Designed miniproteins, single chains, continued (2). Designs and how they scored, part 39

Each design is a single chain, and the fold is of that chain. pLDDT is the mean over its residues in the fold that is shown.

## One batch from the design tools (miniprotein)

Design m5340
Fold by ESMFold2-Fast:
Structure m5340 (fold): chain A 70 residues (1-70)
Amino acid sequence: STEEIIEKFEKELEELLKKKGSVAQFVGAAVRWVGEIVEAMLYEGLSDEEAEEANKRAREIFKEYYKKWE
């Protein structure tokens, strides 16, 4: 589900922040998230509207954690 994908993404970013991960690791998490959304659209029947809303939420989450990383 969209909620599970978002929650998993946020937890990955939280762990990277906690472990003082590199910029490359944060970018890697974002790339992985894009892949999960595309797979959900292709194989799980995620609609364009649901994907757009998930993208919006994920971008805001990523920006918040990336700002904390500095």
Scores: mean pLDDT 79

Design m5341
Fold by ESMFold2-Fast:
Structure m5341 (fold): chain A 83 residues (1-83)
Amino acid sequence: GTVTVTATVTYTVNSDGSVTINSVEVSGAPEGVKVTASTILVNGESYLRVTVEHPATGTKESKTVKLSVGSGTVTVTFTLELK
């Protein structure tokens, strides 16, 4: 069936481009779904990468969001087809 997984991430981007993830809240994730949030630097700009994985179905999806300097909140929604 179709499942909607939502990840809400609060963060702080420092002036040097370093990123602190302050919180990760996940809703709608069924058993066996793993949600991971990480930060990446691309061409001197900071990004948040959120990855959702369900090994039983071979599902792995990522979304990348560009971050602005300072504190903020990013909400990412995934629609997964399981089975």
Scores: mean pLDDT 80

Design m5342
Fold by ESMFold2-Fast:
Structure m5342 (fold): chain A 91 residues (1-91)
Amino acid sequence: SLEELINKYRRLLDHLGDVRDKERIEAHSIAVARTAAELGLSEEEIEAALFHDIGEAVNSPASTYSLAYTLAQMGYLSSPAALLLQEDITK
């Protein structure tokens, strides 16, 4: 559910040591995920939308793609959502 995805995202942000502009990034990412849900996108697409800017949140030169795979291995992001984030970067 969208609520479970949002709670998972918030838990991740709380675990990160240096979250740049936490309130702005959280609000923006949740708004993007809600819009995806309103458009009738899949749960995996909604999850990818929620995590799209996670690279910005960690204040790291690592790409969202690199972080998406790490987060999938840690159980924060589904493998299908990680793959969707990868697809956006290859364009």
Scores: mean pLDDT 70

Design m5343
Fold by ESMFold2-Fast:
Structure m5343 (fold): chain A 94 residues (1-94)
Amino acid sequence: SILDLLEELIAWLEERAAAETDPAHRALLQSHVAALRAAKEVAEELIAQGREREAGYLAIQTLQDLAEDARAAGDEATAARVEEVLRRLKEILD
């Protein structure tokens, strides 16, 4: 589901943040977690209202923005993981 994909990515990013030794990069990973948690909360509400497609589009937009930010920061591992989740999400919406 959309929510399961967002939860999986949040957990992965939280694990990376916990293992990160660079304070600046750890803060960036924590900011990505915060953005995804906010998007998940809105997506949960949209799904509860029967607006699952809109929840999917919100998730796509959030993931695209996160992948761009990760690439801009030189975090190739985070960008690749986000692109993987984005691909899986697009398959769900088809």
Scores: mean pLDDT 87

Design m5344
Fold by ESMFold2-Fast:
Structure m5344 (fold): chain A 65 residues (1-65)
Amino acid sequence: MKEKIIANAKALADKYIAEDPSVRPLMEKYVAEAEKAETPSEAGKILNRGKQAADEAIAQRRAAA
């Protein structure tokens, strides 16, 4: 179950990186933290925070441009 969550997270991270390469370090950090999580629930929470952080970073960059 956790493996499937991590696989989906990597696919989502690839989509974010393709849209804005500047979020690569952020996405890689959250995926790595999720892989270290002891439970699928904890992994999901970490990935959700990563998604929100990436969405906010991209929005702020676009607002500044």
Scores: mean pLDDT 79

Design m5345
Fold by ESMFold2-Fast:
Structure m5345 (fold): chain A 55 residues (1-55)
Amino acid sequence: SPVDAQLAALDAWHAEERARVERFLDEQGASPETREAALAGIDAWHAARRAKLRA
């Protein structure tokens, strides 16, 4: 379905964004707490967009 294709694309983008942010934070020497907060924000945004596509 078109929604399933959009969800697959969103999941792929989310995985790429997480990898990019992880590399950036590693380069900056970010604390585990800072990394956790940043990734939680990305994950929350992804979850919200998935929910909207299924609504």
Scores: mean pLDDT 86

Design m5346
Fold by ESMFold2-Fast:
Structure m5346 (fold): chain A 84 residues (1-84)
Amino acid sequence: GEAVRKEMREGSELANKIYKEIKEKIKKEKLSLEEQYELLNKKVKELAEKEAKEKSVAYGMAHGILGIELGVTKVILKKEKAKK
């Protein structure tokens, strides 16, 4: 229905907004890859808790999108730590 489509759009917009805020913080504070992972992990957990409490499609979409970014960051972090 229309309500579900609206919440999916709101969730995608929320994910984009949070990700932009994270990227700006990384640039401003020159965060390490490890600090980037911790910041993103914290945001994903916060969104997952909101989804669980409110059963919101918007929060579900947002944590799903940011969860993918977290997974990518984790892979990059593991590769960097494995460098000789």
Scores: mean pLDDT 81

Design m5347
Fold by ESMFold2-Fast:
Structure m5347 (fold): chain A 86 residues (1-86)
Amino acid sequence: MEALRELVIRELTLAVGYTLIKRKGVPIKDVMDWYADILKKEGLISDAQAEALKNMDDAEIRAFFERVREENRRLTPAADAELRAL
């Protein structure tokens, strides 16, 4: 169930992040800080990776979130297979 767990955490965290930016007007930098903290707390990234994410500028953060969307799409078939096995 690792792929399903990772996809759920990444997708929900990304969806909440986009909602905060688009619906609540939260600065993208604050959303990245929150995103990095959640992924670190859930054991999906290292402390060094979290600090690297928090040091990104707005353009780098936007490019990173687009890459995360593509990675989540790649994880979806594995997560769907795990869900169907339940």
Scores: mean pLDDT 71

Design m5348
Fold by ESMFold2-Fast:
Structure m5348 (fold): chain A 73 residues (1-73)
Amino acid sequence: SADVERMEALYPVILEEAKKALPEKLHPLLDEIADLIREGILADPERKAELRARYARLEAEHREELAEAAEKL
């Protein structure tokens, strides 16, 4: 539980630093991915599998935007 609390506290900091490195146009995609990861931290195994599938779909749909973000981070 302490590790989960630490991760929840660190996520906003990591997200804000990533946003500083990226163009504003990429921020909505970053927020959506961050929300999926954050939801996954507290999710049961069945929900984690669903969230992983949703992330895979986002990655396929936004491949070019994710490549641009990765290049800038």
Scores: mean pLDDT 75

Design m5349
Fold by ESMFold2-Fast:
Structure m5349 (fold): chain A 119 residues (1-119)
Amino acid sequence: MTLEELLEELEEAIKKNDKEKIKKILEELFSLPKEYHKEILKRIRDLIIKYQNSNPEGVINLIESLKELLDKLSIEDLELLKKYLEFILKSNEDTIDPKVKKAIEELIKEIEKKIKELS
């Protein structure tokens, strides 16, 4: 399965609110070589932005699955993910679904804790 095929399956799983499939695909994505992780995290950012208002449940499932998989990410990947999440909150301050906002804020806290543990 190619990177693009995995990312397409991830988007479909988000649309279907399939939390188990989201987690499985994320585990496969983060098992790919480190060179792909920057593109993966960028595409995850774009999916959160795209679906945050139209499918908040699917986005929450994605965020919760990411929280469970932080151990698979390097410090560099964790810092990049945090930067993207902070950007989403700042750029969508007035329009973001409150449950999605809370899920992102909780994920940022877990990332900060993980960075501190790895440092």
Scores: mean pLDDT 87

Design m5350
Fold by ESMFold2-Fast:
Structure m5350 (fold): chain A 85 residues (1-85)
Amino acid sequence: MKKVEEELNRLVERAAEAAHAGDYEAAAEYLEEAARFLEENKETVAAYIQSQHPELSPEEAYQAVEEAIRRAREQAELMRKLAEE
């Protein structure tokens, strides 16, 4: 689990750094990679979310991962539109 969290944090951090530098294309690529990583590790990430938020049911934790994937893909699309400068 810690390796999954570490990799996600790395991808999100690189996306933020790229966006801050005005490299929206690179930011979009990192966000898309983060979304794919979440998709591939849904069960592990859901278990982690539930461990941090024990008030959530397993189903709610799983839905939180699906929402995170959706938001990451949405942000990547917005970054790609900004890169069309």
Scores: mean pLDDT 81

Design m5351
Fold by ESMFold2-Fast:
Structure m5351 (fold): chain A 68 residues (1-68)
Amino acid sequence: GEERRRREEFERLKKELVREMQKIADGEDVEKAKERVKRILEEMKRRGYIDDEQVRNILLTIERLEKE
């Protein structure tokens, strides 16, 4: 049960992350989307789904999307 629940949670968080990153790429509610991304990444890290290096790499990707 627990392992399955963790996989489903991770998939949900990834879908939310992709959705918010798409809003940043489209220039829609960029500041709110960035706040939501930070909350999603904090949740993913807290649950052990990603590490500090993965968080840093995702944030760098977001900065690049914002500048384009």
Scores: mean pLDDT 81

Design m5352
Fold by ESMFold2-Fast:
Structure m5352 (fold): chain A 87 residues (1-87)
Amino acid sequence: SNQAIIDLLKKQKERLQEKIKELESLIAEGKASEEHKKLLVELKEFVRELEQAIKDVEEGKLSVEQAIGLILRAIGLILDADALLSK
């Protein structure tokens, strides 16, 4: 159902926002590299893209296949964030 896809998009957005919080904490502590700062910008931009995608699914403007593509991209970014935060 459209609701299941919306719920999955919202869950990935929440996970990305937690990674944003972790990166912002590292920057505030003076422990961030340029890679951490670049990733923070990419994650913030993608959260905006997910917010638009949620609206587009609700309005019937985004297909399930397109939404799944965004969910997979979100998972990739979360894995990239986890790898960088583990250094």
Scores: mean pLDDT 88

Design m5353
Fold by ESMFold2-Fast:
Structure m5353 (fold): chain A 71 residues (1-71)
Amino acid sequence: VVEEVRERLLEVLSEEDAEKAAAAVGVALQFLADGASRETALAYLRQLLLDVVGLSEEDAELAVRIAGEAL
């Protein structure tokens, strides 16, 4: 799942940003596995992409959409 999301992100983000975003997706997947709702996991992913990875709002929205398709 994380590997598939990483490959898709590499089509739209730099290699560095795609690697960081894929790591953030891994964190969101752990939240989902721990019993969080899909909506909560995706909201937390968006926060990580904006605050930790430093993506623009547009790039973060795209990355959340890609991750949401894989979850």
Scores: mean pLDDT 79

Design m5354
Fold by ESMFold2-Fast:
Structure m5354 (fold): chain A 64 residues (1-64)
Amino acid sequence: TLTYTVKVGDQEITITITPESVEIKVTGPMTAEGKKAAEEAIAKFRPVAELLRERLQAAVEAAR
């Protein structure tokens, strides 16, 4: 399980990656500019997070 917390302006993006899922949670004041920046960051990072999830699942199955 991997957990990352990234601060983007006044918002915090918490990304939790497990072999089974990718969960992205955004907290903090939702300004128009902050929301746009967070959405752009999420859109760019989601493919990487999904790739990491697949690699974590493979690593668990390989028993390290």
Scores: mean pLDDT 74

Design m5355
Fold by ESMFold2-Fast:
Structure m5355 (fold): chain A 97 residues (1-97)
Amino acid sequence: SKEKETLLYINAIKYMSHIDISLLSDEEKRELIRSTGIKDEKHQEKILKLLNLVEKNNSISLSDIRSLKFPKHTEKPIYEFVKKLLETRDASVEYEV
């Protein structure tokens, strides 16, 4: 279902947000993304590109999410989740002690 697909992406992004991924290789990031339930390698690459974009930028736009070519019904939920994540990043990093 569209709802299950959206939840799958959000759960993967949420899981990866709790890890200091800056120390990981792209291959290690892909394996962790796969472990969340994203079995499709093309979908893993979309999540990887999003995570690398989030690491390089203090803010993200909806057009940035659209450029990654996620399914259209997931774009806005992913955007809203990542925007909130960036706004609370310092608090969530300190919280994961």
Scores: mean pLDDT 78

Design m5356
Fold by ESMFold2-Fast:
Structure m5356 (fold): chain A 94 residues (1-94)
Amino acid sequence: MSEEEKLKELRKKFTEELLKALEESKSPQEARDRGLEIIEEFKKEAEKLNLSKEQMDRINRGIKNLEKLLEEAEKDPATFEHLKALVAHEVRKS
């Protein structure tokens, strides 16, 4: 399997797990905690791939933005619903 194919499978797994965390969590705080754990696991798996510096930089930027959205979603229900919709869209796209 190519590194690109591995990254595609990791992204699919990541978005599906994140959506489940957002949908199944009993509170925004639980969703944030589960989401951060899923992000950490994705980072560890992506680091095992022989990706270019440019690809890793893009992944790290995406992760940082997503971490900020999760923190904001904990504080604001509208941001939480928006984040859930974004992740659901990515799952359907993959």
Scores: mean pLDDT 81

Design m5357
Fold by ESMFold2-Fast:
Structure m5357 (fold): chain A 80 residues (1-80)
Amino acid sequence: MSELEKLKKKMEDELSEEIEAINNDDSLTPEEKAKRVLELTKKYSEKLIEEVEKYAPEEVEKVKEYGEFRIEIAQDALNK
């Protein structure tokens, strides 16, 4: 696996684990859970784009599309 593939996998795994932890936190309201998921998704998307742009600029477009998809899901959850 390339360094970039390892980085993408690590960041996706970390994001998924943090989202799962938020969703399993009974002390948070559904709105608070949605807000935290949205904030995390935006943060990870920004960081991943920065890393990809440095080492594999040709993949930036795909990474942006994935990040936008994840943000859209989190934003939709917040709006409901």
Scores: mean pLDDT 76

Design m5358
Fold by ESMFold2-Fast:
Structure m5358 (fold): chain A 70 residues (1-70)
Amino acid sequence: SLLERLKKFIESLKKNPEAKIIILGKEYTGLEVLELTREEVFRYYTEDVGLSEEVAEELAELFEEARKEV
């Protein structure tokens, strides 16, 4: 499921918080990705990925749930 994939991704970031991650040409550390707010995740999906607000809200919520469970 998407939630399980997000949990695995977040777990990998927790193991390597200093790892360099490049998302759409912008550089992040694992820690910076883990510290993204729900609003920043929503903006990524709407503005950078081009998803609808409804889908982006659902994905931002799943990211928050995954972060709390790992």
Scores: mean pLDDT 81

Design m5359
Fold by ESMFold2-Fast:
Structure m5359 (fold): chain A 85 residues (1-85)
Amino acid sequence: SVYDEIIELAKEAKEALQAGDRERFYEILVRMLELIRQVPDPEVQAELTRLTVEVFRAIDAGDRQAALEALNKLIEVTEKARERA
């Protein structure tokens, strides 16, 4: 499902961020945003988009821990949405 793919990409983004692989991290985030646009629930789509924006803002601010926390929240929201779908 689109939710399973988003969860997998978010986990890969966390691994890339922890490894310092900036190029892979941004490639994963772009792919994740494309999948988020395919989420059928508009409220879930909006929340996942907001959380992805929080990841970008955290990285831009140099706050790696805030970026990891936002990715963890994104995974939790997506898992809950998957259970309801």
Scores: mean pLDDT 86

Design m5360
Fold by ESMFold2-Fast:
Structure m5360 (fold): chain A 112 residues (1-112)
Amino acid sequence: SPLQEALLAAYEALLAEYRARAAWALARGDESTKARLEEIAALLERQIERIRAGERVSAEELRALFEEILAILREAAEEHADDPETKERLEEDILSVRAVERRLLALLEAAE
């Protein structure tokens, strides 16, 4: 469905972004940030596989995924209390993820 295609495209875009950022964190020697970003990538990979298998995404499942992503980002930001540049970037990621969630929820609600 067009909705499933939009969800898949959004999840694949987020996955590509977090994979690239994990690789960049590793290149800078930031193993902690790399590990946290790879956790988010793994969550997105699982959801992409489910959508590709023909499973439908509910609003509740989307909220659960984004809540888990946001929890990981919040913990990563707290771990970087002594690194304000990395903390600020992770806090910007939280705002970006919330914007993506709101957009996808609006698409799901419009399809009802």
Scores: mean pLDDT 85

Design m5361
Fold by ESMFold2-Fast:
Structure m5361 (fold): chain A 80 residues (1-80)
Amino acid sequence: DLAAIEADIRATVEHVLRLVEQGRRDEAIQAVQQAGQIFGVEDEAQRVVDLIQRGASVEEVRAALRRLEEAMIASARARL
């Protein structure tokens, strides 16, 4: 069910954002890397990781996570 996969993607992105907001940097990075590998969007995932590692603003991370979400959804749609 594509709708369920898209809901899981959105939940994952929201979880990562919460980890970043809480300063749980290493956990956020691990979650992003895992999602990038699962959906084959490692380049988009790496952009989010780089921002988190250099201490970018929550707003910058949110924008990159939105791009990652779009890439993950596009990948899921292309595979189903």
Scores: mean pLDDT 86

Design m5362
Fold by ESMFold2-Fast:
Structure m5362 (fold): chain A 58 residues (1-58)
Amino acid sequence: GSVRGPDGTVIPVGGGSASALGQLVRDHGGEAAVQTARDAGSGDDTIRAAEALAEGGA
């Protein structure tokens, strides 16, 4: 699947999207990245990756 950020950027979120999740965390923060992935109906692996990036912090 994919997620659209507030600026209109389309970010692919699905199996193996670590670089896209890193960009999402930088642009919107870890909690926002997790919520955005959930709202997009992303798979558990993508949500776990977003949670791990959020825990890692800035």
Scores: mean pLDDT 60

Design m5363
Fold by ESMFold2-Fast:
Structure m5363 (fold): chain A 95 residues (1-95)
Amino acid sequence: SSIIEKLVEAMENPEGIDKEEFLKLISELTGLSEEEIREKLKAWIEKHKDSPILAKDAEELEDWLAGKKKLSGKTLANVLMYLGLGLIEIEYIIN
């Protein structure tokens, strides 16, 4: 619950969520390594780059990982749900 609360606070932060802090929180929540999470995010971007529905989300995620843009919490939440990183926990966070 404490980790979920920290993740919600980070996603709602108007300064935006730091990618390293986010990866750490998701790692603690899911039990996956930060490296595995990075690889899953990169794979999701590559898979959906040419998608007529998800290409914009993939582009925003890629730019955020590169430190170029602030990622919206809604877009990040959608990507995480599609990625399958703790679906129940992610749904709880979003709602």
Scores: mean pLDDT 67

Design m5364
Fold by ESMFold2-Fast:
Structure m5364 (fold): chain A 88 residues (1-88)
Amino acid sequence: MTTIVIRTELSKEELEEIAKKLNESGSADAYVVGDHQLVINTKKSLEELKELGEELEKEGLAKARVVSGVVYLEANKEGLEKVLKFVE
């Protein structure tokens, strides 16, 4: 499993609802850290998540970095929505 960490301007409440939906669907294990970070443990590979991050950065929807096999994104709402669709 590969971890992606997403920082966004969505509220903690909105992120908690998203995490709950992902957990209930069985698509990924997700939880909220602080007020604006969503952590998702996915079955996608590190390579697939890197490619997603690069596409989102090209579209201006996120800034992507990789540290110790974890993908970190600073994403707007549209960027987050694309990540959620990708991990389904």
Scores: mean pLDDT 84

Design m5365
Fold by ESMFold2-Fast:
Order: structure tokens, then C-alpha cells, then sequence
Structure m5365 (fold): chain A 55 residues (1-55)
């Protein structure tokens, strides 16, 4: 298994392949963005807000 830690969130991910690991990280990022968008009444986040969110 390949193990990695997201430097932005500290979440640990495990997968059998690099492709699966990338998918899990991407899904997690999408989920976080969806939650952040809900705080803006469903409005899309600006590029600057996205960058700050993942900083």
C-alpha cells in the first residue's frame, strides 16, 4: 500500500496504487470545496479564496 499525508489538511491516505491515492485526495479536496461553497450560500469560490482555503 502507498501511504501519503495531505500537507494542507494533515489527513492520511492509503491506497494500492498512485491512481487510487490521487483519486482519494481529489475526492477529499472536492468535498472540502463543496462545504466551503455552502458557507457562501452555494456561490462558487473565487480563485483567491480557493488558494487561501488550501493554504
Amino acid sequence: MIKSVDPFTGEEFEAESVEELEQKIEDHIVKKLEEAQKEHDGKPLSADEIQEFFS
Scores: mean pLDDT 68

Design m5366
Fold by ESMFold2-Fast:
Structure m5366 (fold): chain A 94 residues (1-94)
Amino acid sequence: SEAEKLVKEFEEAADELVAAGEAGDVEAARKAGEKLVETAKKLSTLELSPEQVARLIGQVLRIVGTALDAEAAGDAEMAELLRETAKEVAKALS
Protein backbone atom coordinates (compact mmCIF):
# COMPACT_ATOMS: atom_id res chain seq x y z
CA SER A 1 0.00 0.00 0.00
CA GLU A 2 1.03 3.65 -0.38
CA ALA A 3 0.80 4.00 3.43
CA GLU A 4 3.23 1.10 4.03
CA LYS A 5 5.66 2.52 1.43
CA LEU A 6 5.62 5.95 3.12
CA VAL A 7 5.96 4.41 6.63
CA LYS A 8 9.09 2.59 5.39
CA GLU A 9 10.44 5.83 3.84
CA PHE A 10 9.75 7.57 7.19
CA GLU A 11 11.62 4.81 9.10
CA GLU A 12 14.58 5.06 6.65
CA ALA A 13 14.72 8.87 7.04
CA ALA A 14 14.56 8.45 10.85
CA ASP A 15 17.49 5.98 10.67
CA GLU A 16 19.47 8.57 8.64
CA LEU A 17 18.63 11.33 11.14
CA VAL A 18 19.62 9.22 14.19
CA ALA A 19 22.89 8.16 12.50
CA ALA A 20 23.71 11.80 11.65
CA GLY A 21 22.83 12.86 15.22
CA GLU A 22 25.11 10.17 16.70
CA ALA A 23 27.92 11.26 14.32
CA GLY A 24 27.46 14.98 15.09
CA ASP A 25 26.89 15.64 11.36
CA VAL A 26 24.60 18.70 11.41
CA GLU A 27 24.38 18.96 7.59
CA ALA A 28 23.36 15.29 7.21
CA ALA A 29 20.88 15.65 10.11
CA ARG A 30 19.30 18.73 8.46
CA LYS A 31 18.81 16.86 5.16
CA ALA A 32 17.42 13.74 6.85
CA GLY A 33 15.13 15.91 9.01
CA GLU A 34 13.71 17.72 5.96
CA LYS A 35 13.01 14.34 4.29
CA LEU A 36 11.36 13.06 7.50
CA VAL A 37 9.06 16.12 7.81
CA GLU A 38 8.01 15.91 4.12
CA THR A 39 7.24 12.17 4.50
CA ALA A 40 5.22 12.92 7.68
CA LYS A 41 3.16 15.51 5.74
CA LYS A 42 2.35 12.87 3.09
CA LEU A 43 1.47 10.30 5.79
CA SER A 44 -0.92 12.83 7.42
CA THR A 45 -3.14 12.66 4.28
CA LEU A 46 -3.58 8.86 4.57
CA GLU A 47 -5.57 6.50 6.78
CA LEU A 48 -3.00 4.60 8.87
CA SER A 49 -3.46 1.37 10.84
CA PRO A 50 -2.86 1.47 14.63
CA GLU A 51 0.34 -0.56 14.02
CA GLN A 52 1.58 2.01 11.48
CA VAL A 53 0.79 4.90 13.90
CA ALA A 54 2.71 3.08 16.69
CA ARG A 55 5.75 2.72 14.36
CA LEU A 56 5.71 6.49 13.62
CA ILE A 57 5.40 7.34 17.35
CA GLY A 58 8.32 4.97 18.07
CA GLN A 59 10.54 6.84 15.57
CA VAL A 60 9.62 10.26 17.05
CA LEU A 61 10.55 8.98 20.54
CA ARG A 62 13.84 7.61 19.14
CA ILE A 63 14.67 11.07 17.67
CA VAL A 64 13.86 12.74 21.03
CA GLY A 65 16.18 10.22 22.75
CA THR A 66 18.94 11.06 20.26
CA ALA A 67 18.43 14.80 21.02
CA LEU A 68 18.83 14.10 24.77
CA ASP A 69 22.05 12.17 24.04
CA ALA A 70 23.36 15.09 21.91
CA GLU A 71 22.55 17.56 24.72
CA ALA A 72 24.36 15.32 27.27
CA ALA A 73 27.39 15.24 24.90
CA GLY A 74 27.42 19.08 24.78
CA ASP A 75 26.19 19.32 21.15
CA ALA A 76 23.55 22.03 21.68
CA GLU A 77 23.17 22.72 17.92
CA MET A 78 22.42 19.06 17.14
CA ALA A 79 20.10 18.71 20.17
CA GLU A 80 18.05 21.76 19.08
CA LEU A 81 17.89 20.56 15.43
CA LEU A 82 16.66 17.11 16.51
CA ARG A 83 14.08 18.57 18.97
CA GLU A 84 12.74 20.98 16.32
CA THR A 85 12.56 18.13 13.76
CA ALA A 86 10.65 15.88 16.21
CA LYS A 87 8.26 18.79 16.97
CA GLU A 88 7.62 19.47 13.24
CA VAL A 89 7.02 15.74 12.59
CA ALA A 90 4.59 15.48 15.55
CA LYS A 91 2.75 18.62 14.34
CA ALA A 92 2.51 17.21 10.77
CA LEU A 93 1.11 13.87 12.06
CA SER A 94 -1.49 15.44 14.42
Scores: mean pLDDT 90

Design m5367
Fold by ESMFold2-Fast:
Structure m5367 (fold): chain A 87 residues (1-87)
Amino acid sequence: SALLEETIARLRELTRQALEALEAGDAERAVAILDEMIALLREAKAQSTDPLVQLGLDAEIQLYRDLRALVEAGDLERARAELRGML
């Protein structure tokens, strides 16, 4: 759907920004960007009527929540490696 395509494009842009923040050691900025990504995915899920799309979005939300936890724990190297794997 057009909504899913727009969400994917925005997530790609935010992923690049999050990687830049992690490479700069800016944990606070990285958390803020990850929170924005989680919010976008939650909105996309709320607007979807397809159960398969909702399951995929739930998996993505959990991935970004796990990345956020790594950043908060100070494991920026691991968070960066995981995020690069999503590109």
Scores: mean pLDDT 86

Design m5368
Fold by ESMFold2-Fast:
Structure m5368 (fold): chain A 86 residues (1-86)
Amino acid sequence: SIDEIIEEIEKALKDPSLTFEQLEKRVDELVDKIIEEAKSKEQISEAFNRIVDMAVEIRKKMTKEEQEKIDTVVSRALTKVLEKLS
């Protein structure tokens, strides 16, 4: 389900042991699964709004380096989603 995929994204974003490349790959794969599972463009948009809100909360307790990593990965995922919704 999309909810389970979002939970896996949360776990990945909270894992400071993941390199930038590992996090980017994991988030990209999970975002692709959301796009495949979604029944409408609106459901993709709602799922991604939830991911962004979640990332904003997670980053509040992170170091500056960890915040930059999360921000970059989420920004790239958002760009990919917006291009597919266009």
Scores: mean pLDDT 84

Design m5369
Fold by ESMFold2-Fast:
Structure m5369 (fold): chain A 61 residues (1-61)
Amino acid sequence: MLTEQDLEDLAQYTADLLVELLKKQNPNISEEELEKFRKEKFEETLQFLREVQALAEARRA
């Protein structure tokens, strides 16, 4: 299973991809807005990944 640091790294990578998608849809979006969106998506993704990992562990029990 992944460590907490690995989950954070995956969440950051996912947030980066979502930021790129948002920037393509809104090319005039400010860097500040992109940073806030990235932070929100990082937190959401991290929680989701933790739940998925817990579910995978539970499936083995």
Scores: mean pLDDT 81

Design m5370
Fold by ESMFold2-Fast:
Structure m5370 (fold): chain A 81 residues (1-81)
Amino acid sequence: AIAKMFEALAEALLKEHASDAKKQEEIKEALAKALELANSPEALAMAETAKKNAEKVKEEIEKNKEKKDAAEAYKKSLEAL
């Protein structure tokens, strides 16, 4: 469950940053480390807290995507002027 949540977050972030190779590498590295922690019995209790935070981050990603798209459209309009 926790590992699947981290994977879903990484997939959403990779989709958002499809054109940014550096950010994609950072996201993949963060996912790999998070999956290792999520599968560790020693870190399972801490990973449960991370799962709750991941759910909030997923919701924020969806909201921020819409705001970021609007901001980029506005900047392009100004550049065209």
Scores: mean pLDDT 63

Design m5371
Fold by ESMFold2-Fast:
Structure m5371 (fold): chain A 113 residues (1-113)
Amino acid sequence: SKEEILKKLGEAVDQAAAELLETARKHNGDVEAISQAAVDALNRLRELAKELVPPEKADELISFFEKLMQEILDSLVEAKKAGKSVEEIVADLQRRLDEARQKFLEKAKEILS
């Protein structure tokens, strides 16, 4: 069902967010480490989307998620260049991931309509 698909996508995004935040804490805000975690999350979400929805909808979902992750990674690069502390980087990442989750699920509802 549409509700079950949205639930599974939401759980996958929540897991991705948790992994990115843990990576940021463990690697002191290292953007390359966070970027690798984002690539791993994107690949897992791609495989999940292929199981849950038709190919064209999976491609649209994954392209949107990739764009959200790239915007987050770009903001982390700027924060690191600005000399932000690890605590500030993690807090900013948490806020941006919360916003990305909301945007992704809203987009997923539109695609699945």
Scores: mean pLDDT 89

Design m5372
Fold by ESMFold2-Fast:
Order: C-alpha cells, then structure tokens, then sequence
Structure m5372 (fold): chain A 90 residues (1-90)
C-alpha cells in the first residue's frame, strides 16, 4: 500500500495540472455513474473492464486516489492498486 501510494504520487506529479484535472473529471463521472447504478457491484464491474482495456497508468492512479478519498471499500481499493501495479510494470 505505501509502495502503491509512492507510485501514485510519482505518476500524479508527472502530470500537468490541466492533464490531472481532465483525467480526474473523467474518473469522477465514471465513479458517480457507477454509484448511481448498483453501488459497489457497479464499481467492481468497472474495475474488471479496466483490467481488460488497460487504461493509462495516469488514469488508474487518479482512479485509485478518488476511491480512497471517497472511503470506498478496502477490497475495491486493493483491486485498483493491483491493476495500477500491473500497468506500471511495463
């Protein structure tokens, strides 16, 4: 977790403020739409789709940060962390 937090910080620091804002807006829209559906089940499905699509590490870092800020379940946060680790491994 502290390892993932360091990776997240390095990725976020590599983005311009404008890039980070645009990605955050997209992440927020997806999360808010998922929560209006079936809650955690919708977010779990969204994470499964993200594993298949292989989004940018920057997108996944912002997604992880937003899940933590919202107090999402530890299981969902851990799934997002694993996806991010796979993406940054090259």
Amino acid sequence: SSRVDKIVQQILDSLTPEQRRRIRERVRRLLDDAKRGIGDASIELLLAVMRTVSPSPAFMAVFYEELRKEGSSPALIEQAARILEELVKK
Scores: mean pLDDT 80

Design m5373
Fold by ESMFold2-Fast:
Structure m5373 (fold): chain A 62 residues (1-62)
Amino acid sequence: GKKMRELAEATLAAPEPSDGQVGAAIRAAVQQGDLKAANAMGDALTNGESAREAAQRLLDAI
């Protein structure tokens, strides 16, 4: 969905991405039923990747 993409792109473009921005993107993905995108972002975070890397993985999944 559009909101999920916009939140991920905003996170990727931010100079200092916050955990709040990452959490908002994951919640938007879950609310839209896109578990693939939500899981891709969650997996990136559990693997120790940055907020930017997690946002890129979400964008790659959609």
Scores: mean pLDDT 74

Design m5374
Fold by ESMFold2-Fast:
Structure m5374 (fold): chain A 79 residues (1-79)
Amino acid sequence: DAAKTHLLNAARLAVQAGEEGIPVALKAGQSLLAYENGDKEEAIKYAEEALRTAERTPLPQEVRDAVIAHLKAAIDALK
C-alpha cells in the first residue's frame, strides 16, 4: 500500500532525526492510524499537518527533504 508505506517512512525518518522530529512523527503516526481505521478524511488532515510541521522544523536538510517527499506522496496516494 503506497499511502501506508509513505506515511510509515515519513514517521520513521522523522523519529531517526531525533527529538526535533517527534512532532512530525506524531502527526504522520496519527495519519497512519486514521488510515488503518478507514478514516480517509482524517488521514489526509493529519498528513497535511505533518507536512506543514516538517516544513517548519529545523531538521537536517536531507532528512527534511525525504520526509516532505514521503508526506506529499502519501497525501497524493490518499486522494
Scores: mean pLDDT 84

